# Designs tried in a protein design run: designed miniproteins, single chains, continued (5). Part 37

Each design is a single chain, and the fold is of that chain. pLDDT is the mean over its residues in the fold that is shown.

## One batch from the design tools (miniprotein)

Design m17267
Fold by ESMFold2-Fast:
Structure m17267 (fold): chain A 87 residues (1-87)
Amino acid sequence: IIEELKKKLEEIRAQALAEHADDERLRELIELSYEAHVAALERDVAALAEARRRMAELAGLPSAPSLAELEAAVARFYESLKKLLEE
């Protein structure tokens, strides 16, 4: 079932990246979100901690409008993942 969840995560990631292809920071945040979820599924605590730290660093960048867009992209990614897991 881990393999199935990883495939669903890859699909969500691909969709999110396609919708935000022109925004490099949004894509980076989406990639980090994907890495964090994969690490959690694999029970890789070190990788999960590193991904979370890098996401926090991105969120700390002094760019208020882009930061809001990054937060929206992450929220959308998690919402899509939640919808997939609920069915």
Scores: mean pLDDT 65

Design m17268
Fold by ESMFold2-Fast:
Formats: C-alpha cells, structure tokens, sequence
Structure m17268 (fold): chain A 106 residues (1-106)
C-alpha cells in the first residue's frame, strides 16, 4: 500500500492491529472543520495503551502540532514489535499528517 494520505496510513494501521489480534476500526470525526478518520482499538491492556496514545496524538493533531502528535506514539513504538509495532508507526504517520493539515489551515 502506498501511503499518500492520513486515511491510507490509518487503514494500514487497522490492518496491522487486526493481524496482532486486536479489534480495530475507523470512525469519521471532524477536526478544524475537516472530515478525518480516527482509529478505535479494543483488546486488553495493549489495546488500551494504543487507544490512550492515539487519543493523545489526536489532541496534538487538533492543536496543529504534527511533531507532538508523532512523538505521542513514538514512546509506545519503542516497546512494541511485529504487527503491533508496525501499527503504531502507521498511527504516528497518520496523526502527524492530520496535525500538519491543521497547522496549514492556520
């Protein structure tokens, strides 16, 4: 998959989360007047940690801070491997892209 948009990166993250045995889906939300998607993750303690990190990354993205949005997921990425690690990397890319789009609107 060629990652050209935040949505493509989120779709890649969901696929990797599912391969890791987690329940994951995308939902449409509005950020700074734009329609974007967010990931929702369920699956024990690891799923909760990813959900909390993505919620924090989304808050930074809403604030137009792509670097902070990526950094919120980089800490989790250091402690994850395999499909789960790849999912966290794709989430960082996606929320970084959303934050950059929001910053560009200012």
Amino acid sequence: MELTTAEEALEAAVEELKKAGLKAELEEIEVAGRKVKRVKVEGGEKGKAIQEATEKALEYARAGDPDAARAALEELARNTEGHLGRAVVYLGVAYGMIGAEVAGLR
Scores: mean pLDDT 78

Design m17269
Fold by ESMFold2-Fast:
Structure m17269 (fold): chain A 94 residues (1-94)
Amino acid sequence: EMKQKEEQVRKLGDELVAQSRRLYREALEFSRTSSSREESRRKALEVLDKANEYSDILEEQGKIVGRVGILYSAEVGVVGIAAASLAVSERQLE
């Protein structure tokens, strides 16, 4: 039973990390191709919000299955930092 929960957290972690990285790549590409700095900033902030949401989910799962959930939460946290940096850059280009 505990091994099943660990497998579920690993699968969820892989999915949420992959999704957060996809959202960041989409926001970064939009930033490069869009003439709207305000829209680019909004997309970057949306990625930050999603990364924070996913990090919270994985950290909560970490309380049940230990270190595995915490490590996935940290990986999503890196995406959140990148998204925040992108949002700040978009504001400075106004």
Scores: mean pLDDT 78

Design m17270
Fold by ESMFold2-Fast:
Structure m17270 (fold): chain A 100 residues (1-100)
Amino acid sequence: SSEEKKIKELLEYFKLLEEKAREFAKTLPEEAKKLLEEIIELTRKALEAAKTPEEFLEVIDLYNEGVSVIIEAYYNDKPVDEKKLKEIMEEIEKLTEKLK
């Protein structure tokens, strides 16, 4: 179906995002790498629960917000906004439960 095609395209898009995040993680301290890996794991669980293109986009949007918090902190030599990151992680977990 048209919807199945869009979901496959979004999964391939996320695969590219994950590959880029993992490549960037090689340049980061172990603490930042662990945070990126945790967000990737939470996102994977949410994507497994997602059923529609709209739901996949919601998950990917939260993923991008979380990754941006980590990358921006290390790129600009600033501490990670742990409160904002925790809120984003909690929103991914809530979305996963809502999508089940």
Scores: mean pLDDT 84

Design m17271
Fold by ESMFold2-Fast:
Structure m17271 (fold): chain A 61 residues (1-61)
Amino acid sequence: MIEIEVYAETKEEAITAARALGDWLLREQGAKRVEVIDTDEIVTDANGKKLYKAIVRAELE
């Protein structure tokens, strides 16, 4: 099982990107199952920019 953190400037963008990555893992990378986790976390990057965090959890074959 792998977990990938996805960051974006808005929560909607983070969740959309996480879902797209999850779909790609299922269809193209042979993942058995994928879960998108909405963390409600806001992280500040090195430039002081606030980013929203989502996690894609995937079980690979």
Scores: mean pLDDT 79

Design m17272
Fold by ESMFold2-Fast:
Structure m17272 (fold): chain A 94 residues (1-94)
Amino acid sequence: MEEEVERRLAVVREVVDREYAGEKLSEEEIEEARRHLREAVELVEELLSKLSEEEKAEAKAQLEKALAQGEEKGVQSLGQELQREVYERLLEAL
């Protein structure tokens, strides 16, 4: 499960980085990234349910920090929107 999450998130991160750099993404690339993101989130939610309270607290702190950084920069791109949605959903699972 962990390897699949990392693989799916790597695809999403590449798409996010490319969009943030000003590259024009196709609708197919955006849909593929959204699909990988959704699958990764479902897998991570399952993993989070098995974490200790200490591990959950650490994960929550990291997600809150990342979400706050995203809000500070403003949501100007698809990648930023997807990242924010994921962080908010994972935070609810913790």
Scores: mean pLDDT 70

Design m17273
Fold by ESMFold2-Fast:
Structure m17273 (fold): chain A 85 residues (1-85)
Amino acid sequence: GSDMMSLLGFISDQGREILETVRELGKRNLEEAEKEAEKKLADLEKQANERASKLSEGDKNAANAMVANVRAAVKAQLEALKAER
């Protein structure tokens, strides 16, 4: 596949892993889930930015939008977990 498709697949897969980690960890310890989410999102953003730096402007925008969507989904999951308390 193209480097862009590989990057989008990576962001999608990492996003799902972060969401599952937050969900499972949040059931036991919400504070730990928030800290782990922040670390994993920061690492994802760093990796995505490094890979995107070598792509076209349109591909960079697509990758950045997908990372932003992952961050929004993680935030929504954390807020849902807080509401269940």
Scores: mean pLDDT 83

Design m17274
Fold by ESMFold2-Fast:
Structure m17274 (fold): chain A 117 residues (1-117)
Amino acid sequence: EIEKKIEEYVKKAKEELDRALSLLTQALNLVDQHADEVSPEARRHLAEAYMDLIAAKKALDDGNLEEAQKYVERAIEHLERAAELVKDNPQLAELVRGAIEEARKAYEYVKKAIELK
């Protein structure tokens, strides 16, 4: 059943978004602990990525797959910019890279759900 397969992909997308949000929360906590060592631009991109991932999760809850895909794509763009800005902080760079990986997995599951629609 197509509907059941869409629900399965949406569930997997939400699970990957939760993993990305967890890693990003850890990254933001490190930024707060090292405020003087992290650029305001990096902090802004991490915060915007967090907001976009939360918006993506809400869009999935509302059944708006196309909107969710756009929010995940924006979050990935912000995370990639943040990764470049924090490359000299190995612990923070690892958390941001992990968040990008999980967000990309969420993007693929949302894309698969849209393709079945």
Scores: mean pLDDT 89

Design m17275
Fold by ESMFold2-Fast:
Structure m17275 (fold): chain A 99 residues (1-99)
Amino acid sequence: SELQKKIDEEIAKGKELAEEIKELVLKLQEAIDAKDGEKAEELEKELQEKVEELVKEKKLNRYALLAAQAILADILAGKEVDEEKIKKQLERNYKLEKE
């Protein structure tokens, strides 16, 4: 239950990060799909700067970043966000990296 609470907290932080950058990620994908290399480069730079800003501002750790990546991957694939799958992925990573 202690581990589950920590994972739920990191998923919540990852959801916040994903929401903050979702529009930029979607615009970047649209530019890539349209083969607009100039627009894609501009959006990629903007996305990189925004992620760096949010990581510093909110003191995000590796698990929050992994959760955000998994959420955005589902969104980009046109899938419903599978929160249970994300929880299991974070639990596996925590168990492997902790000890």
Scores: mean pLDDT 81

Design m17276
Fold by ESMFold2-Fast:
Structure m17276 (fold): chain A 64 residues (1-64)
Amino acid sequence: DYSSEEIVKEAEELLDDAKSNQLSVTQQSAVSIRMSGMIFQAEKNGDEEAVKKLEELQKEFKSL
């Protein structure tokens, strides 16, 4: 079981790393796919607040 709290924390760390480091197109694609997977996992957990937070983080990442 993957907790929604740990998923959100991992997504925040991925966004922080993306802001601090220059990512290749392949790396950017991998992070985007990973974030989408995190959203789906939070949806499976029934945690609507975590889903909303993860969607905000993914939107911020796509704006980089």
Scores: mean pLDDT 78

Design m17277
Fold by ESMFold2-Fast:
Structure m17277 (fold): chain A 73 residues (1-73)
Amino acid sequence: AKEEVTKEVTELMRQGKFEEAAKLVLEAVKKGILSKEEAKEVMEEAFRAVYPELSDEERLEAMRYGEKTVKEL
């Protein structure tokens, strides 16, 4: 479950689909597949794997999706 979500999120992020990645994590938490804390870990792990050297602007935008995902749970 968590591993499958992490893989899917990582693939979406590689394609630049940050909103779809955030939505996938949000839905996983709503369905009880991930906790709010696990959702943060999934997003952070995916960012580190796919975008270790993000620009400041890209980092802020990506973090905004992560924060919204956790808050909207």
Scores: mean pLDDT 70

Design m17278
Fold by ESMFold2-Fast:
Structure m17278 (fold): chain A 94 residues (1-94)
Amino acid sequence: SFEELLEEAKRAYEEGQPMRALELIKKAVDQMSEEELKKHRETIKELVDAAEAYADGLPSPRARAQVYRTLADIYEKMGDKERAEELRARAEAL
């Protein structure tokens, strides 16, 4: 089912629903084991990079901060502590 969530996230981006895509990515990552996260790292990273680019374009500091915090949680689950800390710092600076 996490694979279905990742495919739905891709479709959400294609349909212009980036916040829905981010929600689906978070749900997928929350269901995945450490081994599954390693296997699907490239796909998750592409989806997360798209979400970060979207967040950077948001006019509301509060909206950007919320997305950065969600992305930080995803990176932390993927084992990328440095990237997670960087995104949390960006959220706190807003």
Scores: mean pLDDT 82

Design m17279
Fold by ESMFold2-Fast:
Structure m17279 (fold): chain A 89 residues (1-89)
Amino acid sequence: APSAAELLRATAERMKRLVAEWHASTDPARRAALLAELQELGGALLDRLAALGVPEEEILRVAGLLSEAVAAAERGDLPAAVALLDALA
């Protein structure tokens, strides 16, 4: 099984790709689908960190970074979203 650090890195890289696609897309339906996938990946990450025994305070910190990254993506701030996702690794 991957370590918490490997899981954080892999998820951050996947989320950065989704944010880049979201930023490049002009289709509202595609953008909505990409945002839904970002939210689903974030939730799955938090669940897997909990299953690995990561402390609740660390999970809450990761959740905060994910929430801020999604908000940055939604406002079209790709550099801020990428920087927040890089902070996960």
Scores: mean pLDDT 85

Design m17280
Fold by ESMFold2-Fast:
Structure m17280 (fold): chain A 63 residues (1-63)
Amino acid sequence: MKERLLKQAENSLKLADEYEKQGKFDIAARYYEAAARSFKLAGDNELAEEVEKRYQKAREKSK
């Protein structure tokens, strides 16, 4: 269960990073949000908090 959630979080984070590099900050923000949620559900609060900060930055750039 935890391993599956961590894998989902990692995949979402990779997609978010790729879209951010393309300047698609609105799409990147959605994937960062998904990754943060999956890390929280997996019990990795430290990674969830780090990804949440990336989500906030992507949201700011998409405005």
Scores: mean pLDDT 83

Design m17281
Fold by ESMFold2-Fast:
Structure m17281 (fold): chain A 120 residues (1-120)
Amino acid sequence: SEIDKLVEEIKKLVAEIEKIFNDYKEGRITPEEAIKRMFELLKKISEIVDKIEDLVEDNPEAVELVRQAKKFLQQAYDLLLKAEDAIREGKPREEIEKLFEQALNYLKQAYDYIVKAAEV
């Protein structure tokens, strides 16, 4: 189905963000490069979630699950904004890593809600 293809696309984008986080933890990329790429991918995820919301608009249970996913996406975005401020202020790598990890955890929760929305 169209929704299954969009869910699979989100899954790939979440995996790409997780790879960026691991590359950052291992010192392979700068915090500035990590945050830039994470924002670009989060924007793509948000656009796909909006498409899923439109596809499920006639199913109130699915709409509520998508709205929960959007709340977790907003929390991930807010943590990335906090990480961007920490990077700009020259905060320690460990502090930036914790913010990225928390953002990724909210993103994974958003994905779980999107999967549930596709199944109802």
Scores: mean pLDDT 92

Design m17282
Fold by ESMFold2-Fast:
Structure m17282 (fold): chain A 66 residues (1-66)
Amino acid sequence: MVEYTEEELKERAKRAFDAAIKDYNLSPEVKEKLRKQLEEILKTNPNDVEAFKKLVDEIKEAAKKQ
């Protein structure tokens, strides 16, 4: 198992999120909604890998519905 500090996990999650959003060229409304979800996850439990996976799936689903 790889041990990361909470700050490292938070920064890594933000970078991955920004990269994913940039690649899929989502609408501003969808980007704002997803960003709020990311902030909520980071506040409540930054180690919740399942919540991050769901967020990534929502990004992909939004891209498919263009």
Scores: mean pLDDT 70

Design m17283
Fold by ESMFold2-Fast:
Structure m17283 (fold): chain A 78 residues (1-78)
Amino acid sequence: SSEQQEELRRLEGELISLGKSLYEKADEEGREDLRKKAIELLEKYGREVYRLKSQGDYEGAIEVLRKAIEELKKLEKE
């Protein structure tokens, strides 16, 4: 639905924003470990979201994006 597509775009935007914030924090604090973990999470979840979207599973893609955002938020608190 259009509502699912809007939610998907909103969550994708949130994930990108959070990823940029984590990269900036990693640079400012000299934490290469944080940068590497952020990259690995973004690549893993990015691939899964792409797969689900290609199959028309927008509900699954939304669920995966919410999980990715939660994991990146936890990483930011480390």
Scores: mean pLDDT 86

Design m17284
Fold by ESMFold2-Fast:
Structure m17284 (fold): chain A 106 residues (1-106)
Amino acid sequence: SIEQKLIDSATALARELARVLNLSEEQLQRLIEGLQRIQLEVHEILKKENLEKAVEYEVERLSALLQSLNLSPEQRERAVEFLARTLFRGQSLEEMEARFRAALEA
């Protein structure tokens, strides 16, 4: 199913990010659950809303997830760079990183 492919992709992304950030097993599990939920929610938004609305929602939810993980400042910056580059490949990297930083400081 499309939902299963989204879950599998979110899990793979979470594992790669956890490796890059050297996360604990507890942080990895929270990241997996969070990314799976966010990917499914974004998929539903894309069915009824435009791309910009979906991007705004995804940045907000990902930023909240990162804040919940109690990352160091260095881990948080690396996570922003990783997610901006990996999830928003069709968007301006500079713009996406700026949007993440704004959401994290709110």
Scores: mean pLDDT 86

Design m17285
Fold by ESMFold2-Fast:
Structure m17285 (fold): chain A 96 residues (1-96)
Amino acid sequence: PLDELLELSKSKDPATRASALGGIALGYYLQGNSDLARKYIEEVKKLAEEARKKGDYYAEAMAYLSLSQYYGMLGDYDKMREYNAKAREALLKARA
């Protein structure tokens, strides 16, 4: 539910925030609010880049998984596959 995701989007944990922001974007898209969906997905992109620069690979991976799910829902399977691959690379780095 969007209410729970909105609370999680306030988390100090970047991985929790990334996942929540992605869920909010999908929720608004499914409700027909594409403008809000795009706003939240841009926040996910920004968070992925910030996490990568800080070496927070788990947060980076969660952000990329959210982007993959969003583009998959839109039918953009090339971007879906690209972000899925980026998420896997980030998870491998989180393990190292």
Scores: mean pLDDT 86

Design m17286
Fold by ESMFold2-Fast:
Structure m17286 (fold): chain A 68 residues (1-68)
Amino acid sequence: SMEELLAEAERLLREARENTLSGAQVMEMVLRLGEAQQAAVAAGDEESVARLRALGSEFEEIVKQRQA
């Protein structure tokens, strides 16, 4: 469900900030959030789109930071 995905993403984001999450897991979550965002856009769920976009941006910044 969307609620389960958002909760998992928030948990993994905390782990990524603590450097306990692998780069592969970070990239997998970026892809999953992108797919969920496309589905939410199609459904007109503006609240979920905003949350998914914000989480996706946070994970992408972590990817940039780790590759810097």
Scores: mean pLDDT 81

Design m17287
Fold by ESMFold2-Fast:
Structure m17287 (fold): chain A 97 residues (1-97)
Amino acid sequence: RLGEILRELQRLASAGASLEELAEFLRERGEEELAELLLELAEREDPAVEERLARLMLPYYLAALGLDTPEMRALWESDPEAALAEARRRMAALAAA
């Protein structure tokens, strides 16, 4: 479950897990592309890598928020920037609560 993966990643990070440990957790869940981007981000300070990671994380944010609907999927296919902005806004609100 995408939402479950995101919550476990947040739990591990809060417990002080390294980026390498977070990447290993993602690989064990079959999320190899996310794991590689996370390690690439740790090695390179590249905004393009951060944007790619954010786009790949979008389905996890939507699943965690209960917004994984056909309408939201259509939005991120046609306007991923707007979909990502909404997901990030709601995730920030949840983190603040």
Scores: mean pLDDT 71

Design m17288
Fold by ESMFold2-Fast:
Structure m17288 (fold): chain A 57 residues (1-57)
Amino acid sequence: SWADEEMEYLVEKLEELGKTEEAKEFRERFEQARAAQDSRAVMDVLIEAAKALKEAE
């Protein structure tokens, strides 16, 4: 899905910037939100990860 692809992209970019633990945390939260079928939580994690990437750049 688009959300799965976007999260993988954000995690990869955060890891490239040395934010390995943050990337792991976002991925785990994303997977938990997907397992719970909580679309709001899925979007919140994506937004937070995108903000973290933008601030790290």
Scores: mean pLDDT 84

Design m17289
Fold by ESMFold2-Fast:
Parts: C-alpha cells; sequence; structure tokens
Structure m17289 (fold): chain A 94 residues (1-94)
C-alpha cells in the first residue's frame, strides 16, 4: 500500500468514527492534525508544493482553533471541512 493510500484509509476511518460519535471533536481534531502533517511530508516528497501549502494552512487553522479554545460546535465544523478537503486531496494523489 502506498503512503497516500494508507493516509486516505486513515482519513476515511477518522471521518466514520467522527460521524458515529466514537471520538470527541478535540480528539478528532488532534488526530486530523497528525494525519495532515503526514500528508504534508508525503506531498513535499512528491514535489507537490501546492498541496503541501494547502495542508500547512489547514494545520495552522486547526491548531489556532484549538489554541483559542473554540467552542466544540465551531471546532467540529472546522475539523469536518478540513477532513473532507484532506480526503479529496488524498484521492487526487492516489
Amino acid sequence: MSEVEKLLEELEELRERLLAREVSADEATGQLIRLLKKGKEVAEKLGDEKTAKILENAIKTLQEAVDNKEPERSLLALTQVALEEAIRLAKELA
């Protein structure tokens, strides 16, 4: 399995767990930040600077939301948007 295919599976699993309420918004956001960091490293290795910058901006946005103690609903909404975008980008790279 390629690193991209493995990341896609982990992103889709996180999405399913979040929808099933098996993880809190805080836990899901933390897991997504870790997956986005791995995705950025993969994009950089592939020479895809555009995707790496998109992922870096997503990491920054989510980290700032956590650091600013955004309400759970706001954090959940931001995490869901970032997760769907990450899944889309991973599918394009796979």
Scores: mean pLDDT 84

Design m17290
Fold by ESMFold2-Fast:
Structure m17290 (fold): chain A 66 residues (1-66)
Amino acid sequence: SIEEKVEEIQRLVLENVRMGQRALDSGRPLSPAEAAEVEANTQRVIALVQELREQHPDYEFPVVDT
C-alpha cells in the first residue's frame, strides 16, 4: 500500500540519519559495513519513490515535494 511504502521510506531515511549522527557523535567514521548499509538503504528509498510515482502518480510524498 501507499501508506506502507511511505512508512518504509521514512524509516530508512531516519535510520541513515541515525547512523550518520552516531558517527559524528563518536568521532569515528562509518565502518565499511555501515557505509554499505547506508548505500543499500538509499537505493531502496529511490526504488520505493520510483514505484510510488509510477503506481500512484496522484500521491505526493511530502519530503520529496517540499
Scores: mean pLDDT 77

Design m17291
Fold by ESMFold2-Fast:
Structure m17291 (fold): chain A 67 residues (1-67)
Amino acid sequence: KEEEIKKFLEEIKKEFPDMSENARLLHAYVLEKEGKIKLPEELKKKAQEFADIMAQHGRDGAAALAA
């Protein structure tokens, strides 16, 4: 399972070498939500944490515009 995780991350890095690791992980998370791939639970959790940070900043921006 860990070996599959490492191979998957290496494949994404080869496809998107100019992306940050967080951006690549978020891309994989979107594909998993679309049902295109299955992410290991550990990677899914890490991607979710990054997505939560992005959502937090987005909400703060929207709140500032509403003021």
Scores: mean pLDDT 65

Design m17292
Fold by ESMFold2-Fast:
Structure m17292 (fold): chain A 74 residues (1-74)
Amino acid sequence: MKVKIFVDPSLTLSREQWIELMRIVVEHEARTADLTEEERKEVIETLIKQLESLGVEVSEEERKEIYELAKKAA
């Protein structure tokens, strides 16, 4: 995978700040990496798993918003 996904668990961020950071990363990767639809889905799912490992639960609505953001940015 050429796309580098970075989540630093030492950062003391609120749940809302983690979700916002994820949106920024997803939009940037979608715009710059020329990802296929499958690769874009893999990036989003990987970021969601990283956030969940930090105790940040991503709602179904937030997940949908992130997918829509990536689709618009591509």
Scores: mean pLDDT 70

Design m17293
Fold by ESMFold2-Fast:
Structure m17293 (fold): chain A 73 residues (1-73)
Amino acid sequence: SREELTEALERGIELFERDLETLLKEGRLTKEALEYARDILKKMLAEAKKHDVDQELIDRIEELLKKVEELLK
């Protein structure tokens, strides 16, 4: 359901944000990890939009994707 997808995406994004910050602080963030992260976030965003998930969550995924893309520059 949309509710189950929303909860799964919210949990996934929270864990993703935490892992990204931890790896960045530890200097362990690789280009390969960032490219994989970008691909996963793009898929999450597509699913969120397809299932008409709350705009706040879509915005959060887009902001995280933008942050990952900036780190890849």
Scores: mean pLDDT 83

Design m17294
Fold by ESMFold2-Fast:
Structure m17294 (fold): chain A 68 residues (1-68)
Amino acid sequence: MSAVEAVKKSLEELKVPKELQEKILEYVEEGIKNNKLEEGVRKAVQLFMKYQLKKGIGSNTSDASLED
């Protein structure tokens, strides 16, 4: 629980969209529930890194950015 809240807070501080925050938290929570924390974290990190790369290259259009 605390770890999930810490992740959520960090994502909010980084101004990550709510939809992406929810997806990342889903992966982490699913990993915890299934004892596949590494898989959940890996998917969450990949999604977050994909978003950061998209933002870092210069602002993209406001199209979908929260897909797998």
Scores: mean pLDDT 69

Design m17295
Fold by ESMFold2-Fast:
Structure m17295 (fold): chain A 102 residues (1-102)
Amino acid sequence: SKKEQLLGVIRYSRDSFNLYLQQLSTRHPDISAQLQQISSLLDQSVKQIETLNIDDARQLLLQTRKQVEQQLDQMSQQNPEVQGLRTYWQSLSDSIMSQMDE
């Protein structure tokens, strides 16, 4: 189903993004707590999305996208090393949103 395909993409994207977060956290311990908060937010959002209907899942995903983007934008102002992660998040979230609109 469309929901099963969407969940597959969301889980894969979460895992890929969390790997980037873990690697960045290891290299930059000063921001590791903030990166772990983003990882926790994503894990909680994915768990909730799995239990919701497609419309509610879409709304939660849009909200999660906005929250993560906001945190990464703020972090990148002080920490240039976060810019790569921010660009990666934008690419992943755009891909997911494109699948939801089709």
Scores: mean pLDDT 83

Design m17296
Fold by ESMFold2-Fast:
Structure m17296 (fold): chain A 81 residues (1-81)
Amino acid sequence: DLARLEELEREALRYFIPWHAVQYSKDAEKSGKEFVKLAAGMTYEELLELLKKKGLEAQANETLPPELQELVDQRLAELDA
């Protein structure tokens, strides 16, 4: 079910990408593609596969990987400017 997959991916993106939550729209795929450009070299499929796995594993609070935290911090700084 495409609607269910989209919702799962939205949940994963909200959790792991705080700047995405600020910029979050109903089009999670579009927002994910924008993040992939910022992630430099990570494909959309690779990002979704990782986030799906993390989404399924997340039962409580989870710390972002350092690489994603750094990208998020840079993006939040840009938004603040």
Scores: mean pLDDT 49

Design m17297
Fold by ESMFold2-Fast:
Structure m17297 (fold): chain A 85 residues (1-85)
Amino acid sequence: TKEISELASKLPLEEVEEILSTLFEHVLKKAEELGIKDREELEKILKESVLVALKKALESPIEEAIEIGKKKADELLKKYKEEKE
């Protein structure tokens, strides 16, 4: 989205790449553990998690940004699992 692009442009490219790769791997691993196979939903969860992490990275160390992104991903994955019941 435009918002992700605007936030990413304000950060070093290496930090953006680390956030994207780490959150992508985290979402896929957690989705597998939870048995979530809906790729469209996983893409939405990843997108929201990345947005939160990039926004945090403007104000905080990358480690904190990644942790917040992972926490958001876990929250959204759990919510999806509960709503599917």
Scores: mean pLDDT 82

Design m17298
Fold by ESMFold2-Fast:
Structure m17298 (fold): chain A 81 residues (1-81)
Amino acid sequence: LSEEERARYAQLSIAAQTLVRDALRGRFAEDDRLARTKGLAALGLLRDSSLSVEEIDARILELSKVREYDEALEAEALARL
């Protein structure tokens, strides 16, 4: 993570930080497509400098509520990286 990304990460809620941290630890290695997709999307949100920390946190928390894998969600997550 860059210095700016680390500063944003530190200001996130614990739940949002957990999604980002799981992505950084390579959770995708377990072929859990839903967890991987959520992690990639959370990383993309953290890197989006146009969003405030509050907006990033809120969007990651909404992402944490997703229970089913969707190919469109993965495509959107990859496009943000």
Scores: mean pLDDT 72

Design m17299
Fold by ESMFold2-Fast:
Structure m17299 (fold): chain A 60 residues (1-60)
Amino acid sequence: SEEEERARQYAERAREAIPEIDAFFLSLGQPPLSEEERERIVKTARNGGRESARQRRLAA
């Protein structure tokens, strides 16, 4: 479905962003993202992708 396609795209973009977020925290002397934090970021992005696709259908 369109929602699942957008969910997948958003999740992939989130996974690509994680190394940059880790690098940012390390530059501040902070620990990198935990596994649980990484999973929450990806899940949030996936849900956002589904919502985005739904909103586009309602706007069309």
Scores: mean pLDDT 81

Design m17300
Fold by ESMFold2-Fast:
Structure m17300 (fold): chain A 83 residues (1-83)
Amino acid sequence: SAEELAEQERQLERFEESLEGLERYVKEHASSDPSVAEESLKALERALELLKKLREVAPESLLPRLEELEKRLEELREEIEKL
């Protein structure tokens, strides 16, 4: 339904905003504070779990956005692991 699609789109928007916040947090603090790297890896693990659940119920129209988010999560993990 249109209401279900709208709710899924809102969930993706919140996810995207949260990820953008995490990316900024890592960029600003992870190099100077090892606890930021550890906390960010835990947040990223939770985000990946949520993304997997969203993929199971997402319509085809949202799949490209989910794929982009998965790539961003993988890139962020790689960035943190190199610190």
Scores: mean pLDDT 83

